Designed miniproteins, single chains, continued (3). Designs and how they scored, part 33

Each design is a single chain, and the fold is of that chain. pLDDT is the mean over its residues in the fold that is shown.

## One batch from the design tools (miniprotein)

Design m9195
Fold by ESMFold2-Fast:
Structure m9195 (fold): chain A 61 residues (1-61)
Amino acid sequence: MSEELLKLEEALRSGDIETLREILEKLGFSQSMIDGAVEVVRRKDEVLIDVAIHELKKKLG
């Protein structure tokens, strides 16, 4: 698993929106996907965060 996936998981779980946007933009995700991930973090819903991590891992690996 790439270092970027670990940083994404940490950003999603810690609520670091700035780091999350930076990593997703560097990986070439669309603005709608980035906004969706940010919304999941803002809701602080652990189930949605786990789903988001799983979906991002599928798209990257």
Scores: mean pLDDT 77

Design m9196
Fold by ESMFold2-Fast:
Structure m9196 (fold): chain A 85 residues (1-85)
Amino acid sequence: MELERLLERIIEQLKNAESQFEADVAVSLAAMVLSLAKLHPSEESIEALRRARERLEAVKSDNPIVAAALKEVAEMLRETIEEIE
């Protein structure tokens, strides 16, 4: 599933962000991908979003920039799932 692969790459970018700018770029990419997912809702998309949210919520970071960005993307995933359901 293309959506799942894109979300996995974004989560990895978030985990490896070294600056506020890099974190903001990853968050912006997540917002764009999620907006596109809302335009093409399917059972496969909903399941991919749920799996991505579970993976993201399992990630812990001691970098406060990364931790904040992870929380923001997790909230966007939650809202997107609720809108598609």
Scores: mean pLDDT 82

Design m9197
Fold by ESMFold2-Fast:
Structure m9197 (fold): chain A 94 residues (1-94)
Amino acid sequence: GELAARAGRLAVEGGLLAAKASKESLPLGIGGALGGIGAIFEAEVLGDVRGGGLAAEGGGEAALEGGRIAGNEEAERLGEEALELGREARRLGE
């Protein structure tokens, strides 16, 4: 569950950066942050590593794409890290 929660925190950070960076990236940034919150909840509250990993993967993808739209390199990097760690957490939960 620690990997999924960590991925969720990265998705929240990346999503918030993407949301703040431009109007065009705002919806994806919000999606990334909400996905990250969902990942933390699933992993740390429900103990669902697979569900947490999947939520972190989705949040990371949204943050990464939002960062690309905004031209925010930090949001892109955080989203990519969240996506990768979310995939690994999901694999370990399978």
Scores: mean pLDDT 85

Design m9198
Fold by ESMFold2-Fast:
Structure m9198 (fold): chain A 86 residues (1-86)
Amino acid sequence: MTVKIVTENASVGGKIAAIGAGVDAQLHGGTLSSKVEGDRMTITVTGASAAGVQAAINGAEEMERGGASLKKTVDGDTVTLVINGK
């Protein structure tokens, strides 16, 4: 599976949390890549395991509990987590 973690308008702490979620997902398998476009950062883990996908979701939900907005999208084998603000 593929997991995309996208941060928009994130603080430094929010970006660090998103990177941590991506790294945690990759520790369960797959390859991590990152892209920064202004205030938008995209972390992609390709070949993620089910445990890696769950780790990314857990990290994104923790950011949502901390006050960010979260949009989850599933398209085939790709899970996209868009996190706005904090």
Scores: mean pLDDT 82

Design m9199
Fold by ESMFold2-Fast:
Structure m9199 (fold): chain A 63 residues (1-63)
Amino acid sequence: SELERRIQEAVERNDRLILEHTEEIIKKMQEEKEKLLEAGDEEHAENLELGIETVRKRAEKLK
């Protein structure tokens, strides 16, 4: 149906946008990690690092 086609197009467009901006997202998360490390919050910095890895793995699946 027309609706199904539009949904598929929206999903594909969204996947491309995610891939395009993945590096920007990772960079911002990396900056927040640095701030946490400077503040001595190693626990939250480690959790954010795991988040960065998750974002990278998800981006690989959207090729």
Scores: mean pLDDT 78

Design m9200
Fold by ESMFold2-Fast:
Structure m9200 (fold): chain A 60 residues (1-60)
Amino acid sequence: MEISEEEVAESFVRMQLSISLKAGDSPEELRKRALEIAEKVGLPESKAEELVEEALKRRE
């Protein structure tokens, strides 16, 4: 089975955001990091922002 490059990129961004959340990073720091990674892996900025919102909703 083939995994799409987009799915791999999304998983990588999600992993990095999870690490940043555990480190206590602010929402602004999470957004900045997601956008930086998205640019490097070719993920759309809108998708990176969606992943940040998803990560923040999971934070308690």
Scores: mean pLDDT 76

Design m9202
Fold by ESMFold2-Fast:
Structure m9202 (fold): chain A 63 residues (1-63)
Amino acid sequence: DIRKAMVLMMLGVMKATGLEEFSPKERELAIEILKKLSEEEREEVAAVSPLARELVEEARAAE
């Protein structure tokens, strides 16, 4: 899924740049993308890092 790939790329860029958190705008964008994923795809994203898990939980709370 292209949406899942986009979130994984965003997380990869943050890791590569040494940033431990998203800006508010980046976080909002990631949450909106996660809201469009299936629950199975969200769990795949959440397994990548603690930050990914946090974003998935925020997306679930926004439903």
Scores: mean pLDDT 70

Design m9203
Fold by ESMFold2-Fast:
Structure m9203 (fold): chain A 76 residues (1-76)
Amino acid sequence: GRSKLLRAIALMLRFIGLKFDIRQLGAEDDPLVKEAERLFERGVEAFRQGRYDEAIRLLEEAIRLLEKALEEKLAE
């Protein structure tokens, strides 16, 4: 199943891109961003251990929190 590995990689790249956008908006200290960073680190660790289903779940949750933080900043 290469699909799970590629999905996890795609999610990691998406997180990195969203984090760049958040940095440009000065929103790095948002509690949602800090929680997303913790989930991302856990997801990367799961990926390194070959636990791709767990990695995907954690990375998807991390991205959801970053998207929420971005939406809240754009609504200000």
Scores: mean pLDDT 86

Design m9204
Fold by ESMFold2-Fast:
Structure m9204 (fold): chain A 74 residues (1-74)
Amino acid sequence: DLEKKIAEYEEKLKKDPNNAVTWAELGGVYLKKYLETGDEKDLEKAKEYAEKALEIDPNNLGAKILLQEIKKLE
């Protein structure tokens, strides 16, 4: 259930908004949601959250991989 995962990561970020790993994980969930829905808003959120993770930690490997996958879809 992607909606349950989104709510879980949003709660984690409410407690720790500077956790790059959690931002990257939330972006990954939105990418999975985009692959199910085709909704451009889900792809935009995936990109936004991956970029937020890299803003916090420029070396976050998960966010770098996520952005690379998103760019293949654009």
Scores: mean pLDDT 87

Design m9205
Fold by ESMFold2-Fast:
Structure m9205 (fold): chain A 60 residues (1-60)
Amino acid sequence: MEELKEEVERLADEVASMPDTIERSALLIHLAVLLSIPPEKITEEDVERLRKMLEEIKAK
């Protein structure tokens, strides 16, 4: 689904704006894994998991 791929790219931009911390590095690794998956196999659960991690880190 093209919408899910675009959402992952949007999340990548948000991660790029974060401070250079170990939490940011962990998010970048998860992003790299997601982007290695064919777009048709990316699920909404994968995107939601990434959003949840980002929000949790931002709350700290």
Scores: mean pLDDT 72

Design m9206
Fold by ESMFold2-Fast:
Structure m9206 (fold): chain A 66 residues (1-66)
Amino acid sequence: SAAEALALAIEGARAYHAGDYETAVRHFTAAVALAPGWREAWLMLGEAYRALGDEARAAEAFARAA
């Protein structure tokens, strides 16, 4: 549901701002699975992967946000 995707994205953003990028990736991945058309969630997933140094997965997420 949209509410579930939003809740996951909020927890992902909270983890990201706390520096817990692995938890952020997990929550944002779940959010985009529920809402694959949600550009902003793909952008945040890309930023979280970049913070982990996973450039290939970051590029994939950013491509879906573009």
Scores: mean pLDDT 89

Design m9207
Fold by ESMFold2-Fast:
Structure m9207 (fold): chain A 56 residues (1-56)
Amino acid sequence: SMIDEAIAELDKLAEELGLTPEQREYLRAMVRGDFDKARELRKKIIEKTNEELKKK
């Protein structure tokens, strides 16, 4: 399906960009329309990013 092909391309790009597992799962959830899962993953990504910024 087009969705499966889009996920495969996103996985390839994520590997090249060095995205975290949570960032990859967020993108997959968004492509699949699983917005509940995407919302929870977004919270985790934001918390980790904010913690990193506070240490700089």
Scores: mean pLDDT 79

Design m9208
Fold by ESMFold2-Fast:
Structure m9208 (fold): chain A 70 residues (1-70)
Amino acid sequence: MPSEEEKKELEEELKKFEETIKKLSPEEAEYVLKVLKERLEVYKEHFPHLKEAIDELLEKMEKLVEEHKK
């Protein structure tokens, strides 16, 4: 299971992602999300204890990108 410190770092990464996509076009934000999803899938395979936390992060990131498109 991820530690409390690891969960906090993932929450901070989500905030950084939100700040980043606000500066990008919707198309650019989708591209950034796609690249991050590919990288995080590899990480979930190697670090299964982070799987749930990474899945939650990805769901929140996907929602932010979808909302940014409209």
Scores: mean pLDDT 78

Design m9209
Fold by ESMFold2-Fast:
Structure m9209 (fold): chain A 68 residues (1-68)
Amino acid sequence: KLEEEAEKAFNSLPAEKQKELFEKVEEMKEQGKSKEEIIKELVKFLQSLGISEELAKIVAEKLVELFE
């Protein structure tokens, strides 16, 4: 399942990168960015770490939901 693959991809990231993703979500929320803007920025960052666009979207959506 794509969700299981997304979870595995996120968990395969270094702990420092996982922390950076959480910090980015918090910062963007504090800046008043919309959920759509946050997801877009997270997807770009995740793709830069080698995660496919498809999996990056799932990871980004889950991360944003944790901060709602």
Scores: mean pLDDT 81

Design m9210
Fold by ESMFold2-Fast:
Structure m9210 (fold): chain A 67 residues (1-67)
Amino acid sequence: MEKKKEAVIKMLKESLDRLKELGKYYNIPEEEIRKRMIETAKNVAKTLGLEEYIDELIKEIEKYFES
């Protein structure tokens, strides 16, 4: 179970890096990127049966933007 959670967190961080880079090119606000990633994390967790980890996934996304 931990490996699946770690894989999802890694995927979300990689997606965030790509979206931030793309956002600078298309002038997309960081707030919009954050909201999209939170929705993606919720959907991925539901699809993979990791709903119990939704709060942890959201915290990881928020930490990424607080750094």
Scores: mean pLDDT 75

Design m9211
Fold by ESMFold2-Fast:
Structure m9211 (fold): chain A 84 residues (1-84)
Amino acid sequence: KKEELEKALEHVRKALEAVRQGNYDEAIKHVDEAIEELSKVAQDPEVRKAIENLVKAREAIRQGNFDEAIKYLEEAIKELEKAL
């Protein structure tokens, strides 16, 4: 659980940085890797909220809504920090 949360948090932070740098394909890859790690421990309600925000962030990136993507990624980081 803690290891999966730490790995997911690192991927979300890399996704946030990638969005800020305009590397949108890289951002989506990191979001998908974070979702994969969190899916292993998805019985926790805070983990499920983080997954929901990451799915919304991924769709926002695909739609070109980068400000919304950043907000969803930041919310996922807060939720993961709460779950640690």
Scores: mean pLDDT 85

Design m9212
Fold by ESMFold2-Fast:
Structure m9212 (fold): chain A 73 residues (1-73)
Amino acid sequence: SDDEEAAKVLEGGEALYKGGQYKQAVAAYQAVIDRYPNTPYVAKAYEGIGKAYEKLGEYEKAEEAYKKAEELK
């Protein structure tokens, strides 16, 4: 299902983030948003993008991602 596939991609992004691969984590989280926009994982994907951009020093992009996550609550 889309929900199961979205969860797997999100888990992959989390693993990349924990491994310090922040640009790759952003790409994985973006794939959740782009391919699975109607799943409950979209807000978590935006939160993941925000965290990864903070690690990359991209604070404006991090703020934009966190704002998107809050708008989905």
Scores: mean pLDDT 90

Design m9213
Fold by ESMFold2-Fast:
Order: structure tokens, then C-alpha cells, then sequence
Structure m9213 (fold): chain A 120 residues (1-120)
């Protein structure tokens, strides 16, 4: 369906942003964090505009949780190679970014469901 195609594109863009964020963890974690948060906000806006179904939103949220887990795992591995202070800073950058991205997606999912309910 048209919605399924849109949902898949949104998920693919979020996964690509996660891969780019992971690549940036050792070089520029703050830029990687910003990229991931911006991608999540864009995904949220597009999901709301497209009026994704509960099933499609569940797929997007599942993809986000998987991406967050992979980013966190990569950050923990990089942190092992850093000083304690730099490791704590990296973990905070990543943790804050995941929290902000998750909040944006949750708000977008709520808006999508609200728009879908109003249209029915």
C-alpha cells in the first residue's frame, strides 16, 4: 500500500541516520547525535503528515528502539578506549540524543493517530 511504502522509506532514512551517527561516534559524537535527533524529528513529522496506522507506527518505533540499542552499544565500546571523563561525556551525549529522538517520535506517533482518528 501507499502508506506501507511511506513507512518503509521513513524507517530506512532513520536506519541510515543511525549508521552515520555510529560512524561519527569516535570522530564527532555531538554531530552524530544532532544528525540522529534531526532524523527522528523528520521521521515524526512525516509519520504524522502521512497519517501512519498503528501497525506502521509500531514498525517505526521498533526500528527506533533497534537503532538506539546499536548506537548505545557502539558508544559503550568507544567509551572503553577513552578516559573516564571523556567516556562519561560520550555516554551523556548519546543518552541525551536517544531520549530527545524518542520523545520526538512519540509525539509524532501521537499526532499521526490523532489525525487518523479525526479523518475517520
Amino acid sequence: SEHAEVAERIIEELREAARRAIELIEKDAEEGAKLFVEAARRAAERAAEAGLSEEELQRLLTAFVEAAREISAAALEVAKKLTPEEGEKLKKIVSDAIAEAGEALSEGAAEALKRRAAAE
Scores: mean pLDDT 87

Design m9215
Fold by ESMFold2-Fast:
Structure m9215 (fold): chain A 62 residues (1-62)
Amino acid sequence: TLVEQFGLALLREDEKAKELVKELLEQGEDLKSTLGLLKQLGITEDPEIKKLIEEWLKKNPE
């Protein structure tokens, strides 16, 4: 349920989606787990979302 709501928020608020992705990733336990959930929702298939995640990973190499 939360994962579905998150996916809808990303699609609805393209500008706010960047902030939500960063916040969720930081609060998540593991980056890979979070990305796995996003991938199952098909969110990471969006080229704009892929770019956002890639840039976040570049800034957070830890």
Scores: mean pLDDT 57

Design m9216
Fold by ESMFold2-Fast:
Structure m9216 (fold): chain A 63 residues (1-63)
Amino acid sequence: SALAADRARVAAIFGQVVRDRNVDLADPAQVLAAAEEAGRRALAEGVSQAVVDAALAAVRAEL
């Protein structure tokens, strides 16, 4: 589905940001910054605002 594809794209972009920035996954501030950057990139690539907002809310809830 388009929703599943958009979620997979956000996850893939997050992985790229983590690798590119050498993010410490144990540091909540670094994880949140990486997730926010991944959201910005996903929006630029045409992922819906609703999918990005849901992904960011999920990350914030786990930090």
Scores: mean pLDDT 86

Design m9217
Fold by ESMFold2-Fast:
Structure m9217 (fold): chain A 110 residues (1-110)
Amino acid sequence: AAEEAAELGREAAEAAAAGDAEAAREKAEEAARLAEESGDAEAAEAAAEGALEAAEAALRAGDAEGARKAAEAALRAAKVLLSIESADVARAIGLALRAIGLILDAELLE
């Protein structure tokens, strides 16, 4: 689960960089789900980063719904990271704040 979540997070970021916002969002949502199941810091961080990239790609494409879903996945992954005592708290807070900002941007795009 943790290894799969980290891999999907990276694939989400790659899809976002390629301009495939839909594939990025789907991979990011699955990565966040697996990160929640695993409780692993590396998986949660990769899932959050991938989901943030997916949300930004969706915003560039004008997909408010896709951006909001991807940003919500990023927030879920960041919350997993915040729950891990050995994790970088400042990093986790930064990821959560970026996710919240993207959720607001997506709502304003409508």
Scores: mean pLDDT 82

Design m9218
Fold by ESMFold2-Fast:
Structure m9218 (fold): chain A 55 residues (1-55)
Amino acid sequence: SEAAALAALSPLELKAWMLYNKGYSVEQVAEKLGISPETVRRLLARVEDALAAAR
């Protein structure tokens, strides 16, 4: 389920996904989390893969 996939995410992956889902850009998420935009893109890709596998 989606809930189980979200529960399996690391705190950083969950925070990145939640901020992006609220309408923040990759650059804004990176600034808020203190990480690079490349790292944000990788985190979001992992979250999307986990959610897609749960569908």
Scores: mean pLDDT 79

Design m9219
Fold by ESMFold2-Fast:
Structure m9219 (fold): chain A 90 residues (1-90)
Amino acid sequence: HMMRMMQERMKEEAEREGERMRDEALRRADKLGLSPAGKQRLLTAVQGGRGVVLREIDENVENAEEAAREGIELARKLVDTTMENEEKEQ
């Protein structure tokens, strides 16, 4: 089934992108000298965003590619915003 294959592919891409965002966020947090609490909030944002994207893909077989694309972009913006706010508060 083509839609099922697309759904599985999108889940794989979402997981890989989430892992990349997590690693990148951690490296940047270390460079910025974020507190352990700030770093934990950042990790929570990354994990939460990833979970939502995967759930949307599971529930939207017909629109899995669109759901993945939009979800990943929103998760990326959330992580960037969290990082910027934490940096300013340090």
Scores: mean pLDDT 74

Design m9221
Fold by ESMFold2-Fast:
Structure m9221 (fold): chain A 96 residues (1-96)
Amino acid sequence: DPEELQKRIQKFLDYQKKHSKEMIEAMRKELERNLPGMKTEEQRENYRLTLEYLELVEKNPTDGQLRQKFLDEQEERERRRREEEERRRRLELLLE
């Protein structure tokens, strides 16, 4: 969906404009300080995803690089979804 992809790119660019490299670095250090307090798998996963997002912002990617990355991530998610649905269907057929 080109419209949804463009909105996602724009949100990233807006976030990058609002947050200086110094602010991103401070947020990353704050996350690292809070890591010992993270007790659940959900908290640790959120930490990982947030850290990856902040690292991407710091790398200052071009619009084209962001578009390609988001397209690749969307295609991979759709592929994994299809593979999971196919696995489930095969399992259901074996159990009938």
Scores: mean pLDDT 74

Design m9222
Fold by ESMFold2-Fast:
Order: C-alpha cells, then structure tokens, then sequence
Structure m9222 (fold): chain A 91 residues (1-91)
C-alpha cells in the first residue's frame, strides 16, 4: 500500500538521520509524518486522506535526508516518495 510504504520510508529516513548525528528535529518530524501516513492508511477518511498523508511523509523524509546527508536516509526518502506516488494514483 502506497501510504504504508511512505510511512516506512519516512521512519527509515528519520532513523538514519539520527544515526548520522545530523538533524534530530527533521528526523523526528519524518518519523511523526510516517506515523501519520500509516494512521491515515489504516483509519483515515479514505484514499485522498491517505495520499495527503503519504505526500507529507515524503516531503519530511526528503528534508531529513537533505539535512543529514545520509545515503540510508536518502533511500528512505526515495521509498517514501514512491509510496506517495502510489497513494496518489489510488486516490
């Protein structure tokens, strides 16, 4: 599911950014956005809400990857972006 993939990617980007010792606030935001996207996918108001959550998670994951410079965080951000695109196509 696109929104779940976006949630997982955002959490991965957040974790990798923290491990890189870089930007903890962006890392925390990525993890939080991931949790929100997951909740929207499971309990939200349907596919449009899931797509919006996934897009938010992808943007936050991309910011965390940019600020940390971590290759693993960038991988997480790419996964989150793919998830957001899948969620948007489903909406």
Amino acid sequence: EGAERAAEGAREAGRSSIEGGSEPTSASAAAMSGAGAWASAKYGGGEEEAARGAEGAARTAELAAEKSGSPLAREGAERARRGAEEARRAA
Scores: mean pLDDT 68

Design m9223
Fold by ESMFold2-Fast:
Structure m9223 (fold): chain A 55 residues (1-55)
Amino acid sequence: SLDDIVEEALKSKTREAVEEAFIEGVREALRLAGFSDEEIEEVVKALREYIKKEN
């Protein structure tokens, strides 16, 4: 059922998907604000390290 599929997706990928969506949102926002690719990569790197700290 759709409910079972949703629950499986939530259990297996929800955290990963939310984290990646957040990172992508930050990348896009910074690019639109005029930050350089180097600056964006540094922020993304810091975000990924911060997320890893919780695991």
Scores: mean pLDDT 76

Design m9224
Fold by ESMFold2-Fast:
Structure m9224 (fold): chain A 72 residues (1-72)
Amino acid sequence: SSEAERLREFIERLRELLETIGESREAAMKLLDEAEEALRKGDVETARRLILEAMELVAHDPAVRELAEELV
């Protein structure tokens, strides 16, 4: 679905931002790996929650906050 494709794009964009973020990087990346697995299984709702949880871990970064606005 277009929603699943959109969430996968968000995972990729957040992973790129995490390369410049030191704090909580490993924990956030693990959540994104789990979100990607959920998308492969067709569980869009779980993937969305995991992406939001990953973003909360790194919400101190302005680029992450801008990306979060696109999810809402």
Scores: mean pLDDT 79

Design m9225
Fold by ESMFold2-Fast:
Structure m9225 (fold): chain A 73 residues (1-73)
Amino acid sequence: MSAEELLEKAREALERGDYGTALNYFILAIKLDPNNLEALRLAIEAARQLVKDGNPYAEKLLKEFEERLKKLE
Protein backbone atom coordinates (compact mmCIF):
# COMPACT_ATOMS: atom_id res chain seq x y z
CA MET A 1 0.00 0.00 0.00
CA SER A 2 1.36 3.41 -0.98
CA ALA A 3 1.74 6.43 1.33
CA GLU A 4 -1.00 8.17 -0.70
CA GLU A 5 -3.43 5.26 -0.17
CA LEU A 6 -2.69 5.25 3.57
CA LEU A 7 -3.22 9.02 3.75
CA GLU A 8 -6.60 8.64 1.98
CA LYS A 9 -7.71 5.97 4.48
CA ALA A 10 -6.56 8.17 7.37
CA ARG A 11 -8.61 11.12 6.06
CA GLU A 12 -11.69 8.88 5.75
CA ALA A 13 -11.26 7.85 9.40
CA LEU A 14 -10.87 11.51 10.47
CA GLU A 15 -14.07 12.43 8.58
CA ARG A 16 -16.07 9.91 10.62
CA GLY A 17 -14.39 10.92 13.92
CA ASP A 18 -12.36 7.71 14.30
CA TYR A 19 -9.18 9.41 15.51
CA GLY A 20 -7.53 6.16 16.63
CA THR A 21 -7.85 4.51 13.21
CA ALA A 22 -6.86 7.77 11.50
CA LEU A 23 -3.71 8.08 13.64
CA ASN A 24 -2.69 4.48 12.83
CA TYR A 25 -2.95 5.14 9.08
CA PHE A 26 -1.08 8.46 9.44
CA ILE A 27 1.73 6.66 11.33
CA LEU A 28 2.09 4.19 8.43
CA ALA A 29 1.99 6.99 5.83
CA ILE A 30 4.66 9.01 7.71
CA LYS A 31 6.82 5.86 7.98
CA LEU A 32 6.76 5.60 4.16
CA ASP A 33 7.10 9.37 3.54
CA PRO A 34 8.60 11.01 6.68
CA ASN A 35 8.82 14.46 5.00
CA ASN A 36 5.09 14.73 4.28
CA LEU A 37 4.18 17.92 6.16
CA GLU A 38 0.44 17.48 5.56
CA ALA A 39 0.43 13.95 7.00
CA LEU A 40 2.37 15.16 10.06
CA ARG A 41 -0.03 18.06 10.69
CA LEU A 42 -3.08 15.79 10.41
CA ALA A 43 -1.46 13.15 12.64
CA ILE A 44 -0.85 15.88 15.25
CA GLU A 45 -4.55 16.84 15.02
CA ALA A 46 -5.70 13.23 15.51
CA ALA A 47 -3.26 12.70 18.40
CA ARG A 48 -4.46 15.90 20.13
CA GLN A 49 -8.05 14.66 20.03
CA LEU A 50 -7.03 11.29 21.49
CA VAL A 51 -5.11 13.05 24.30
CA LYS A 52 -8.29 15.04 25.10
CA ASP A 53 -10.19 11.72 25.19
CA GLY A 54 -7.75 10.44 27.84
CA ASN A 55 -5.53 8.20 25.68
CA PRO A 56 -2.04 8.30 27.33
CA TYR A 57 -0.33 6.55 24.39
CA ALA A 58 -1.31 9.38 22.04
CA GLU A 59 0.66 11.92 24.12
CA LYS A 60 4.01 10.27 23.25
CA LEU A 61 3.09 10.14 19.55
CA LEU A 62 1.99 13.79 19.61
CA LYS A 63 5.40 14.91 20.94
CA GLU A 64 7.23 12.78 18.36
CA PHE A 65 5.22 14.24 15.45
CA GLU A 66 5.61 17.82 16.74
CA GLU A 67 9.40 17.41 16.95
CA ARG A 68 9.52 15.94 13.42
CA LEU A 69 7.39 18.78 12.02
CA LYS A 70 9.65 21.35 13.73
CA LYS A 71 12.69 19.92 11.89
CA LEU A 72 10.91 20.09 8.50
CA GLU A 73 9.61 23.68 8.89
Scores: mean pLDDT 80

Design m9226
Fold by ESMFold2-Fast:
Structure m9226 (fold): chain A 63 residues (1-63)
Amino acid sequence: MEEVLTAEGVGKTEEEARKRAIENAEEIARKKGMKVKEILEERVEKIPGTDEYRAVVKVLAEK
């Protein structure tokens, strides 16, 4: 069984935000008894009015 999962992460850099988003996606997958197979989409943007970045990832997970 395959499922597309979406997760977000916030960090002081684009790299940190992206890493946290991926870690959160892996956590969601693990909680569902699934494993992340592939990263389908990555988006990183600066949060307006802050020095922080938000990343959103969509991953393909499989049981």
Scores: mean pLDDT 84

Design m9227
Fold by ESMFold2-Fast:
Structure m9227 (fold): chain A 65 residues (1-65)
Amino acid sequence: MEKLTKEAKKAGETAVDYAKKASKDETQLLYDSMLYTGKKLEEQNKEAGKALFESAEQVKKILDS
């Protein structure tokens, strides 16, 4: 696994764990930030962007619950 993809996965896991403890407003901001970062990252490294988007989907599930 490329280093950038591994770091994106780790960052995503950290974000998901934070979302479980955060307010809805904080979780929404986190989700929006992950989508923005994921889009920028995908332009440079598609695998790293995909990894971050997968974690963003988990954050969205927490937001929707």
Scores: mean pLDDT 81

Design m9228
Fold by ESMFold2-Fast:
Structure m9228 (fold): chain A 70 residues (1-70)
Amino acid sequence: SAEAKEYTLKGFEYLKQGKYDEAIEYFRKALALDPDNLVALAGLRLALELKEGKTVDPKILEELEKQAKA
């Protein structure tokens, strides 16, 4: 849905700002509307890993954001 896509994009915006709790909230909102949204699920997993202090390749974030915009 359009709303699920908007929530997913908002999640990535917060993720880029280091606002992991807000990113998690928006990815969860996207998944509530579209449980099969693999990009939102990947974004949620990434946000949870970053919140735990894990290091992630910045290219993963760039690729997921690109997929979310498609």
Scores: mean pLDDT 85

Design m9229
Fold by ESMFold2-Fast:
Structure m9229 (fold): chain A 74 residues (1-74)
Amino acid sequence: SEFEKGLELLKQGKYEEAIKHFNEAIKQDPNLSTAYFYQGLAYKRLGKYGEAAEMFAKALELDPNNKESFEQLE
């Protein structure tokens, strides 16, 4: 899937490429909170802190139940 491709690129440090695949995953499923979360991590790694914060906020908005899981990953 596009989401899985994004995750693999993120692990390889290919942050801009990862974001493109997460964007495609979001187009296919706009409620995929985890795609917004990992896109936020990619933006953070690029030093784009404003964009990262927006992505994390969207992830939390879409799935408040994942807040504890996100906190454990931080």
Scores: mean pLDDT 82

Design m9230
Fold by ESMFold2-Fast:
Structure m9230 (fold): chain A 96 residues (1-96)
Amino acid sequence: SNAALAAHLRRLAERLEELAREGIDEIEAAVLEVALASTLTSARKRGDEETAALVGRALDYLAEALALRDSDPERAQELARRAAELLREAARLVEA
């Protein structure tokens, strides 16, 4: 259901917001990459191109955050925050 997908996207956003606040934990970031990739596949199967684009961009930002976590932790945390914002927008659109 749209409500279940929106709730799932909000839970993923909350976890990304935690990474943005507390720092990019490698294990949690890796788990979230798998969850976002699965969510992206599901959005594509639904034909929801707008949700797929937002989730895909969030996944790209999280991958970049993980790559930058040791060299530029401030930028990594900013990217995680932006990824969370994209997922919150996706959740809003799914419920519209």
Scores: mean pLDDT 90

Design m9231
Fold by ESMFold2-Fast:
Structure m9231 (fold): chain A 60 residues (1-60)
Amino acid sequence: LSLAEIEKQCDETVDKCKKEKCAEGCVDLLEGSLEVAKENKNKDAIAGLEKALEKAKKLL
């Protein structure tokens, strides 16, 4: 995934969580994505996913 695609998916996931009130599922999805990004050592993806995860956790 390109950086722009990762950011788009993160934003879409957070927006979906807000609409559906499914914050727990979004946190799980973002945590899994962050693990993959860390495995690939993609610094930009890690930073974007960490911010999205913080936003998703605030919805809990």
Scores: mean pLDDT 72

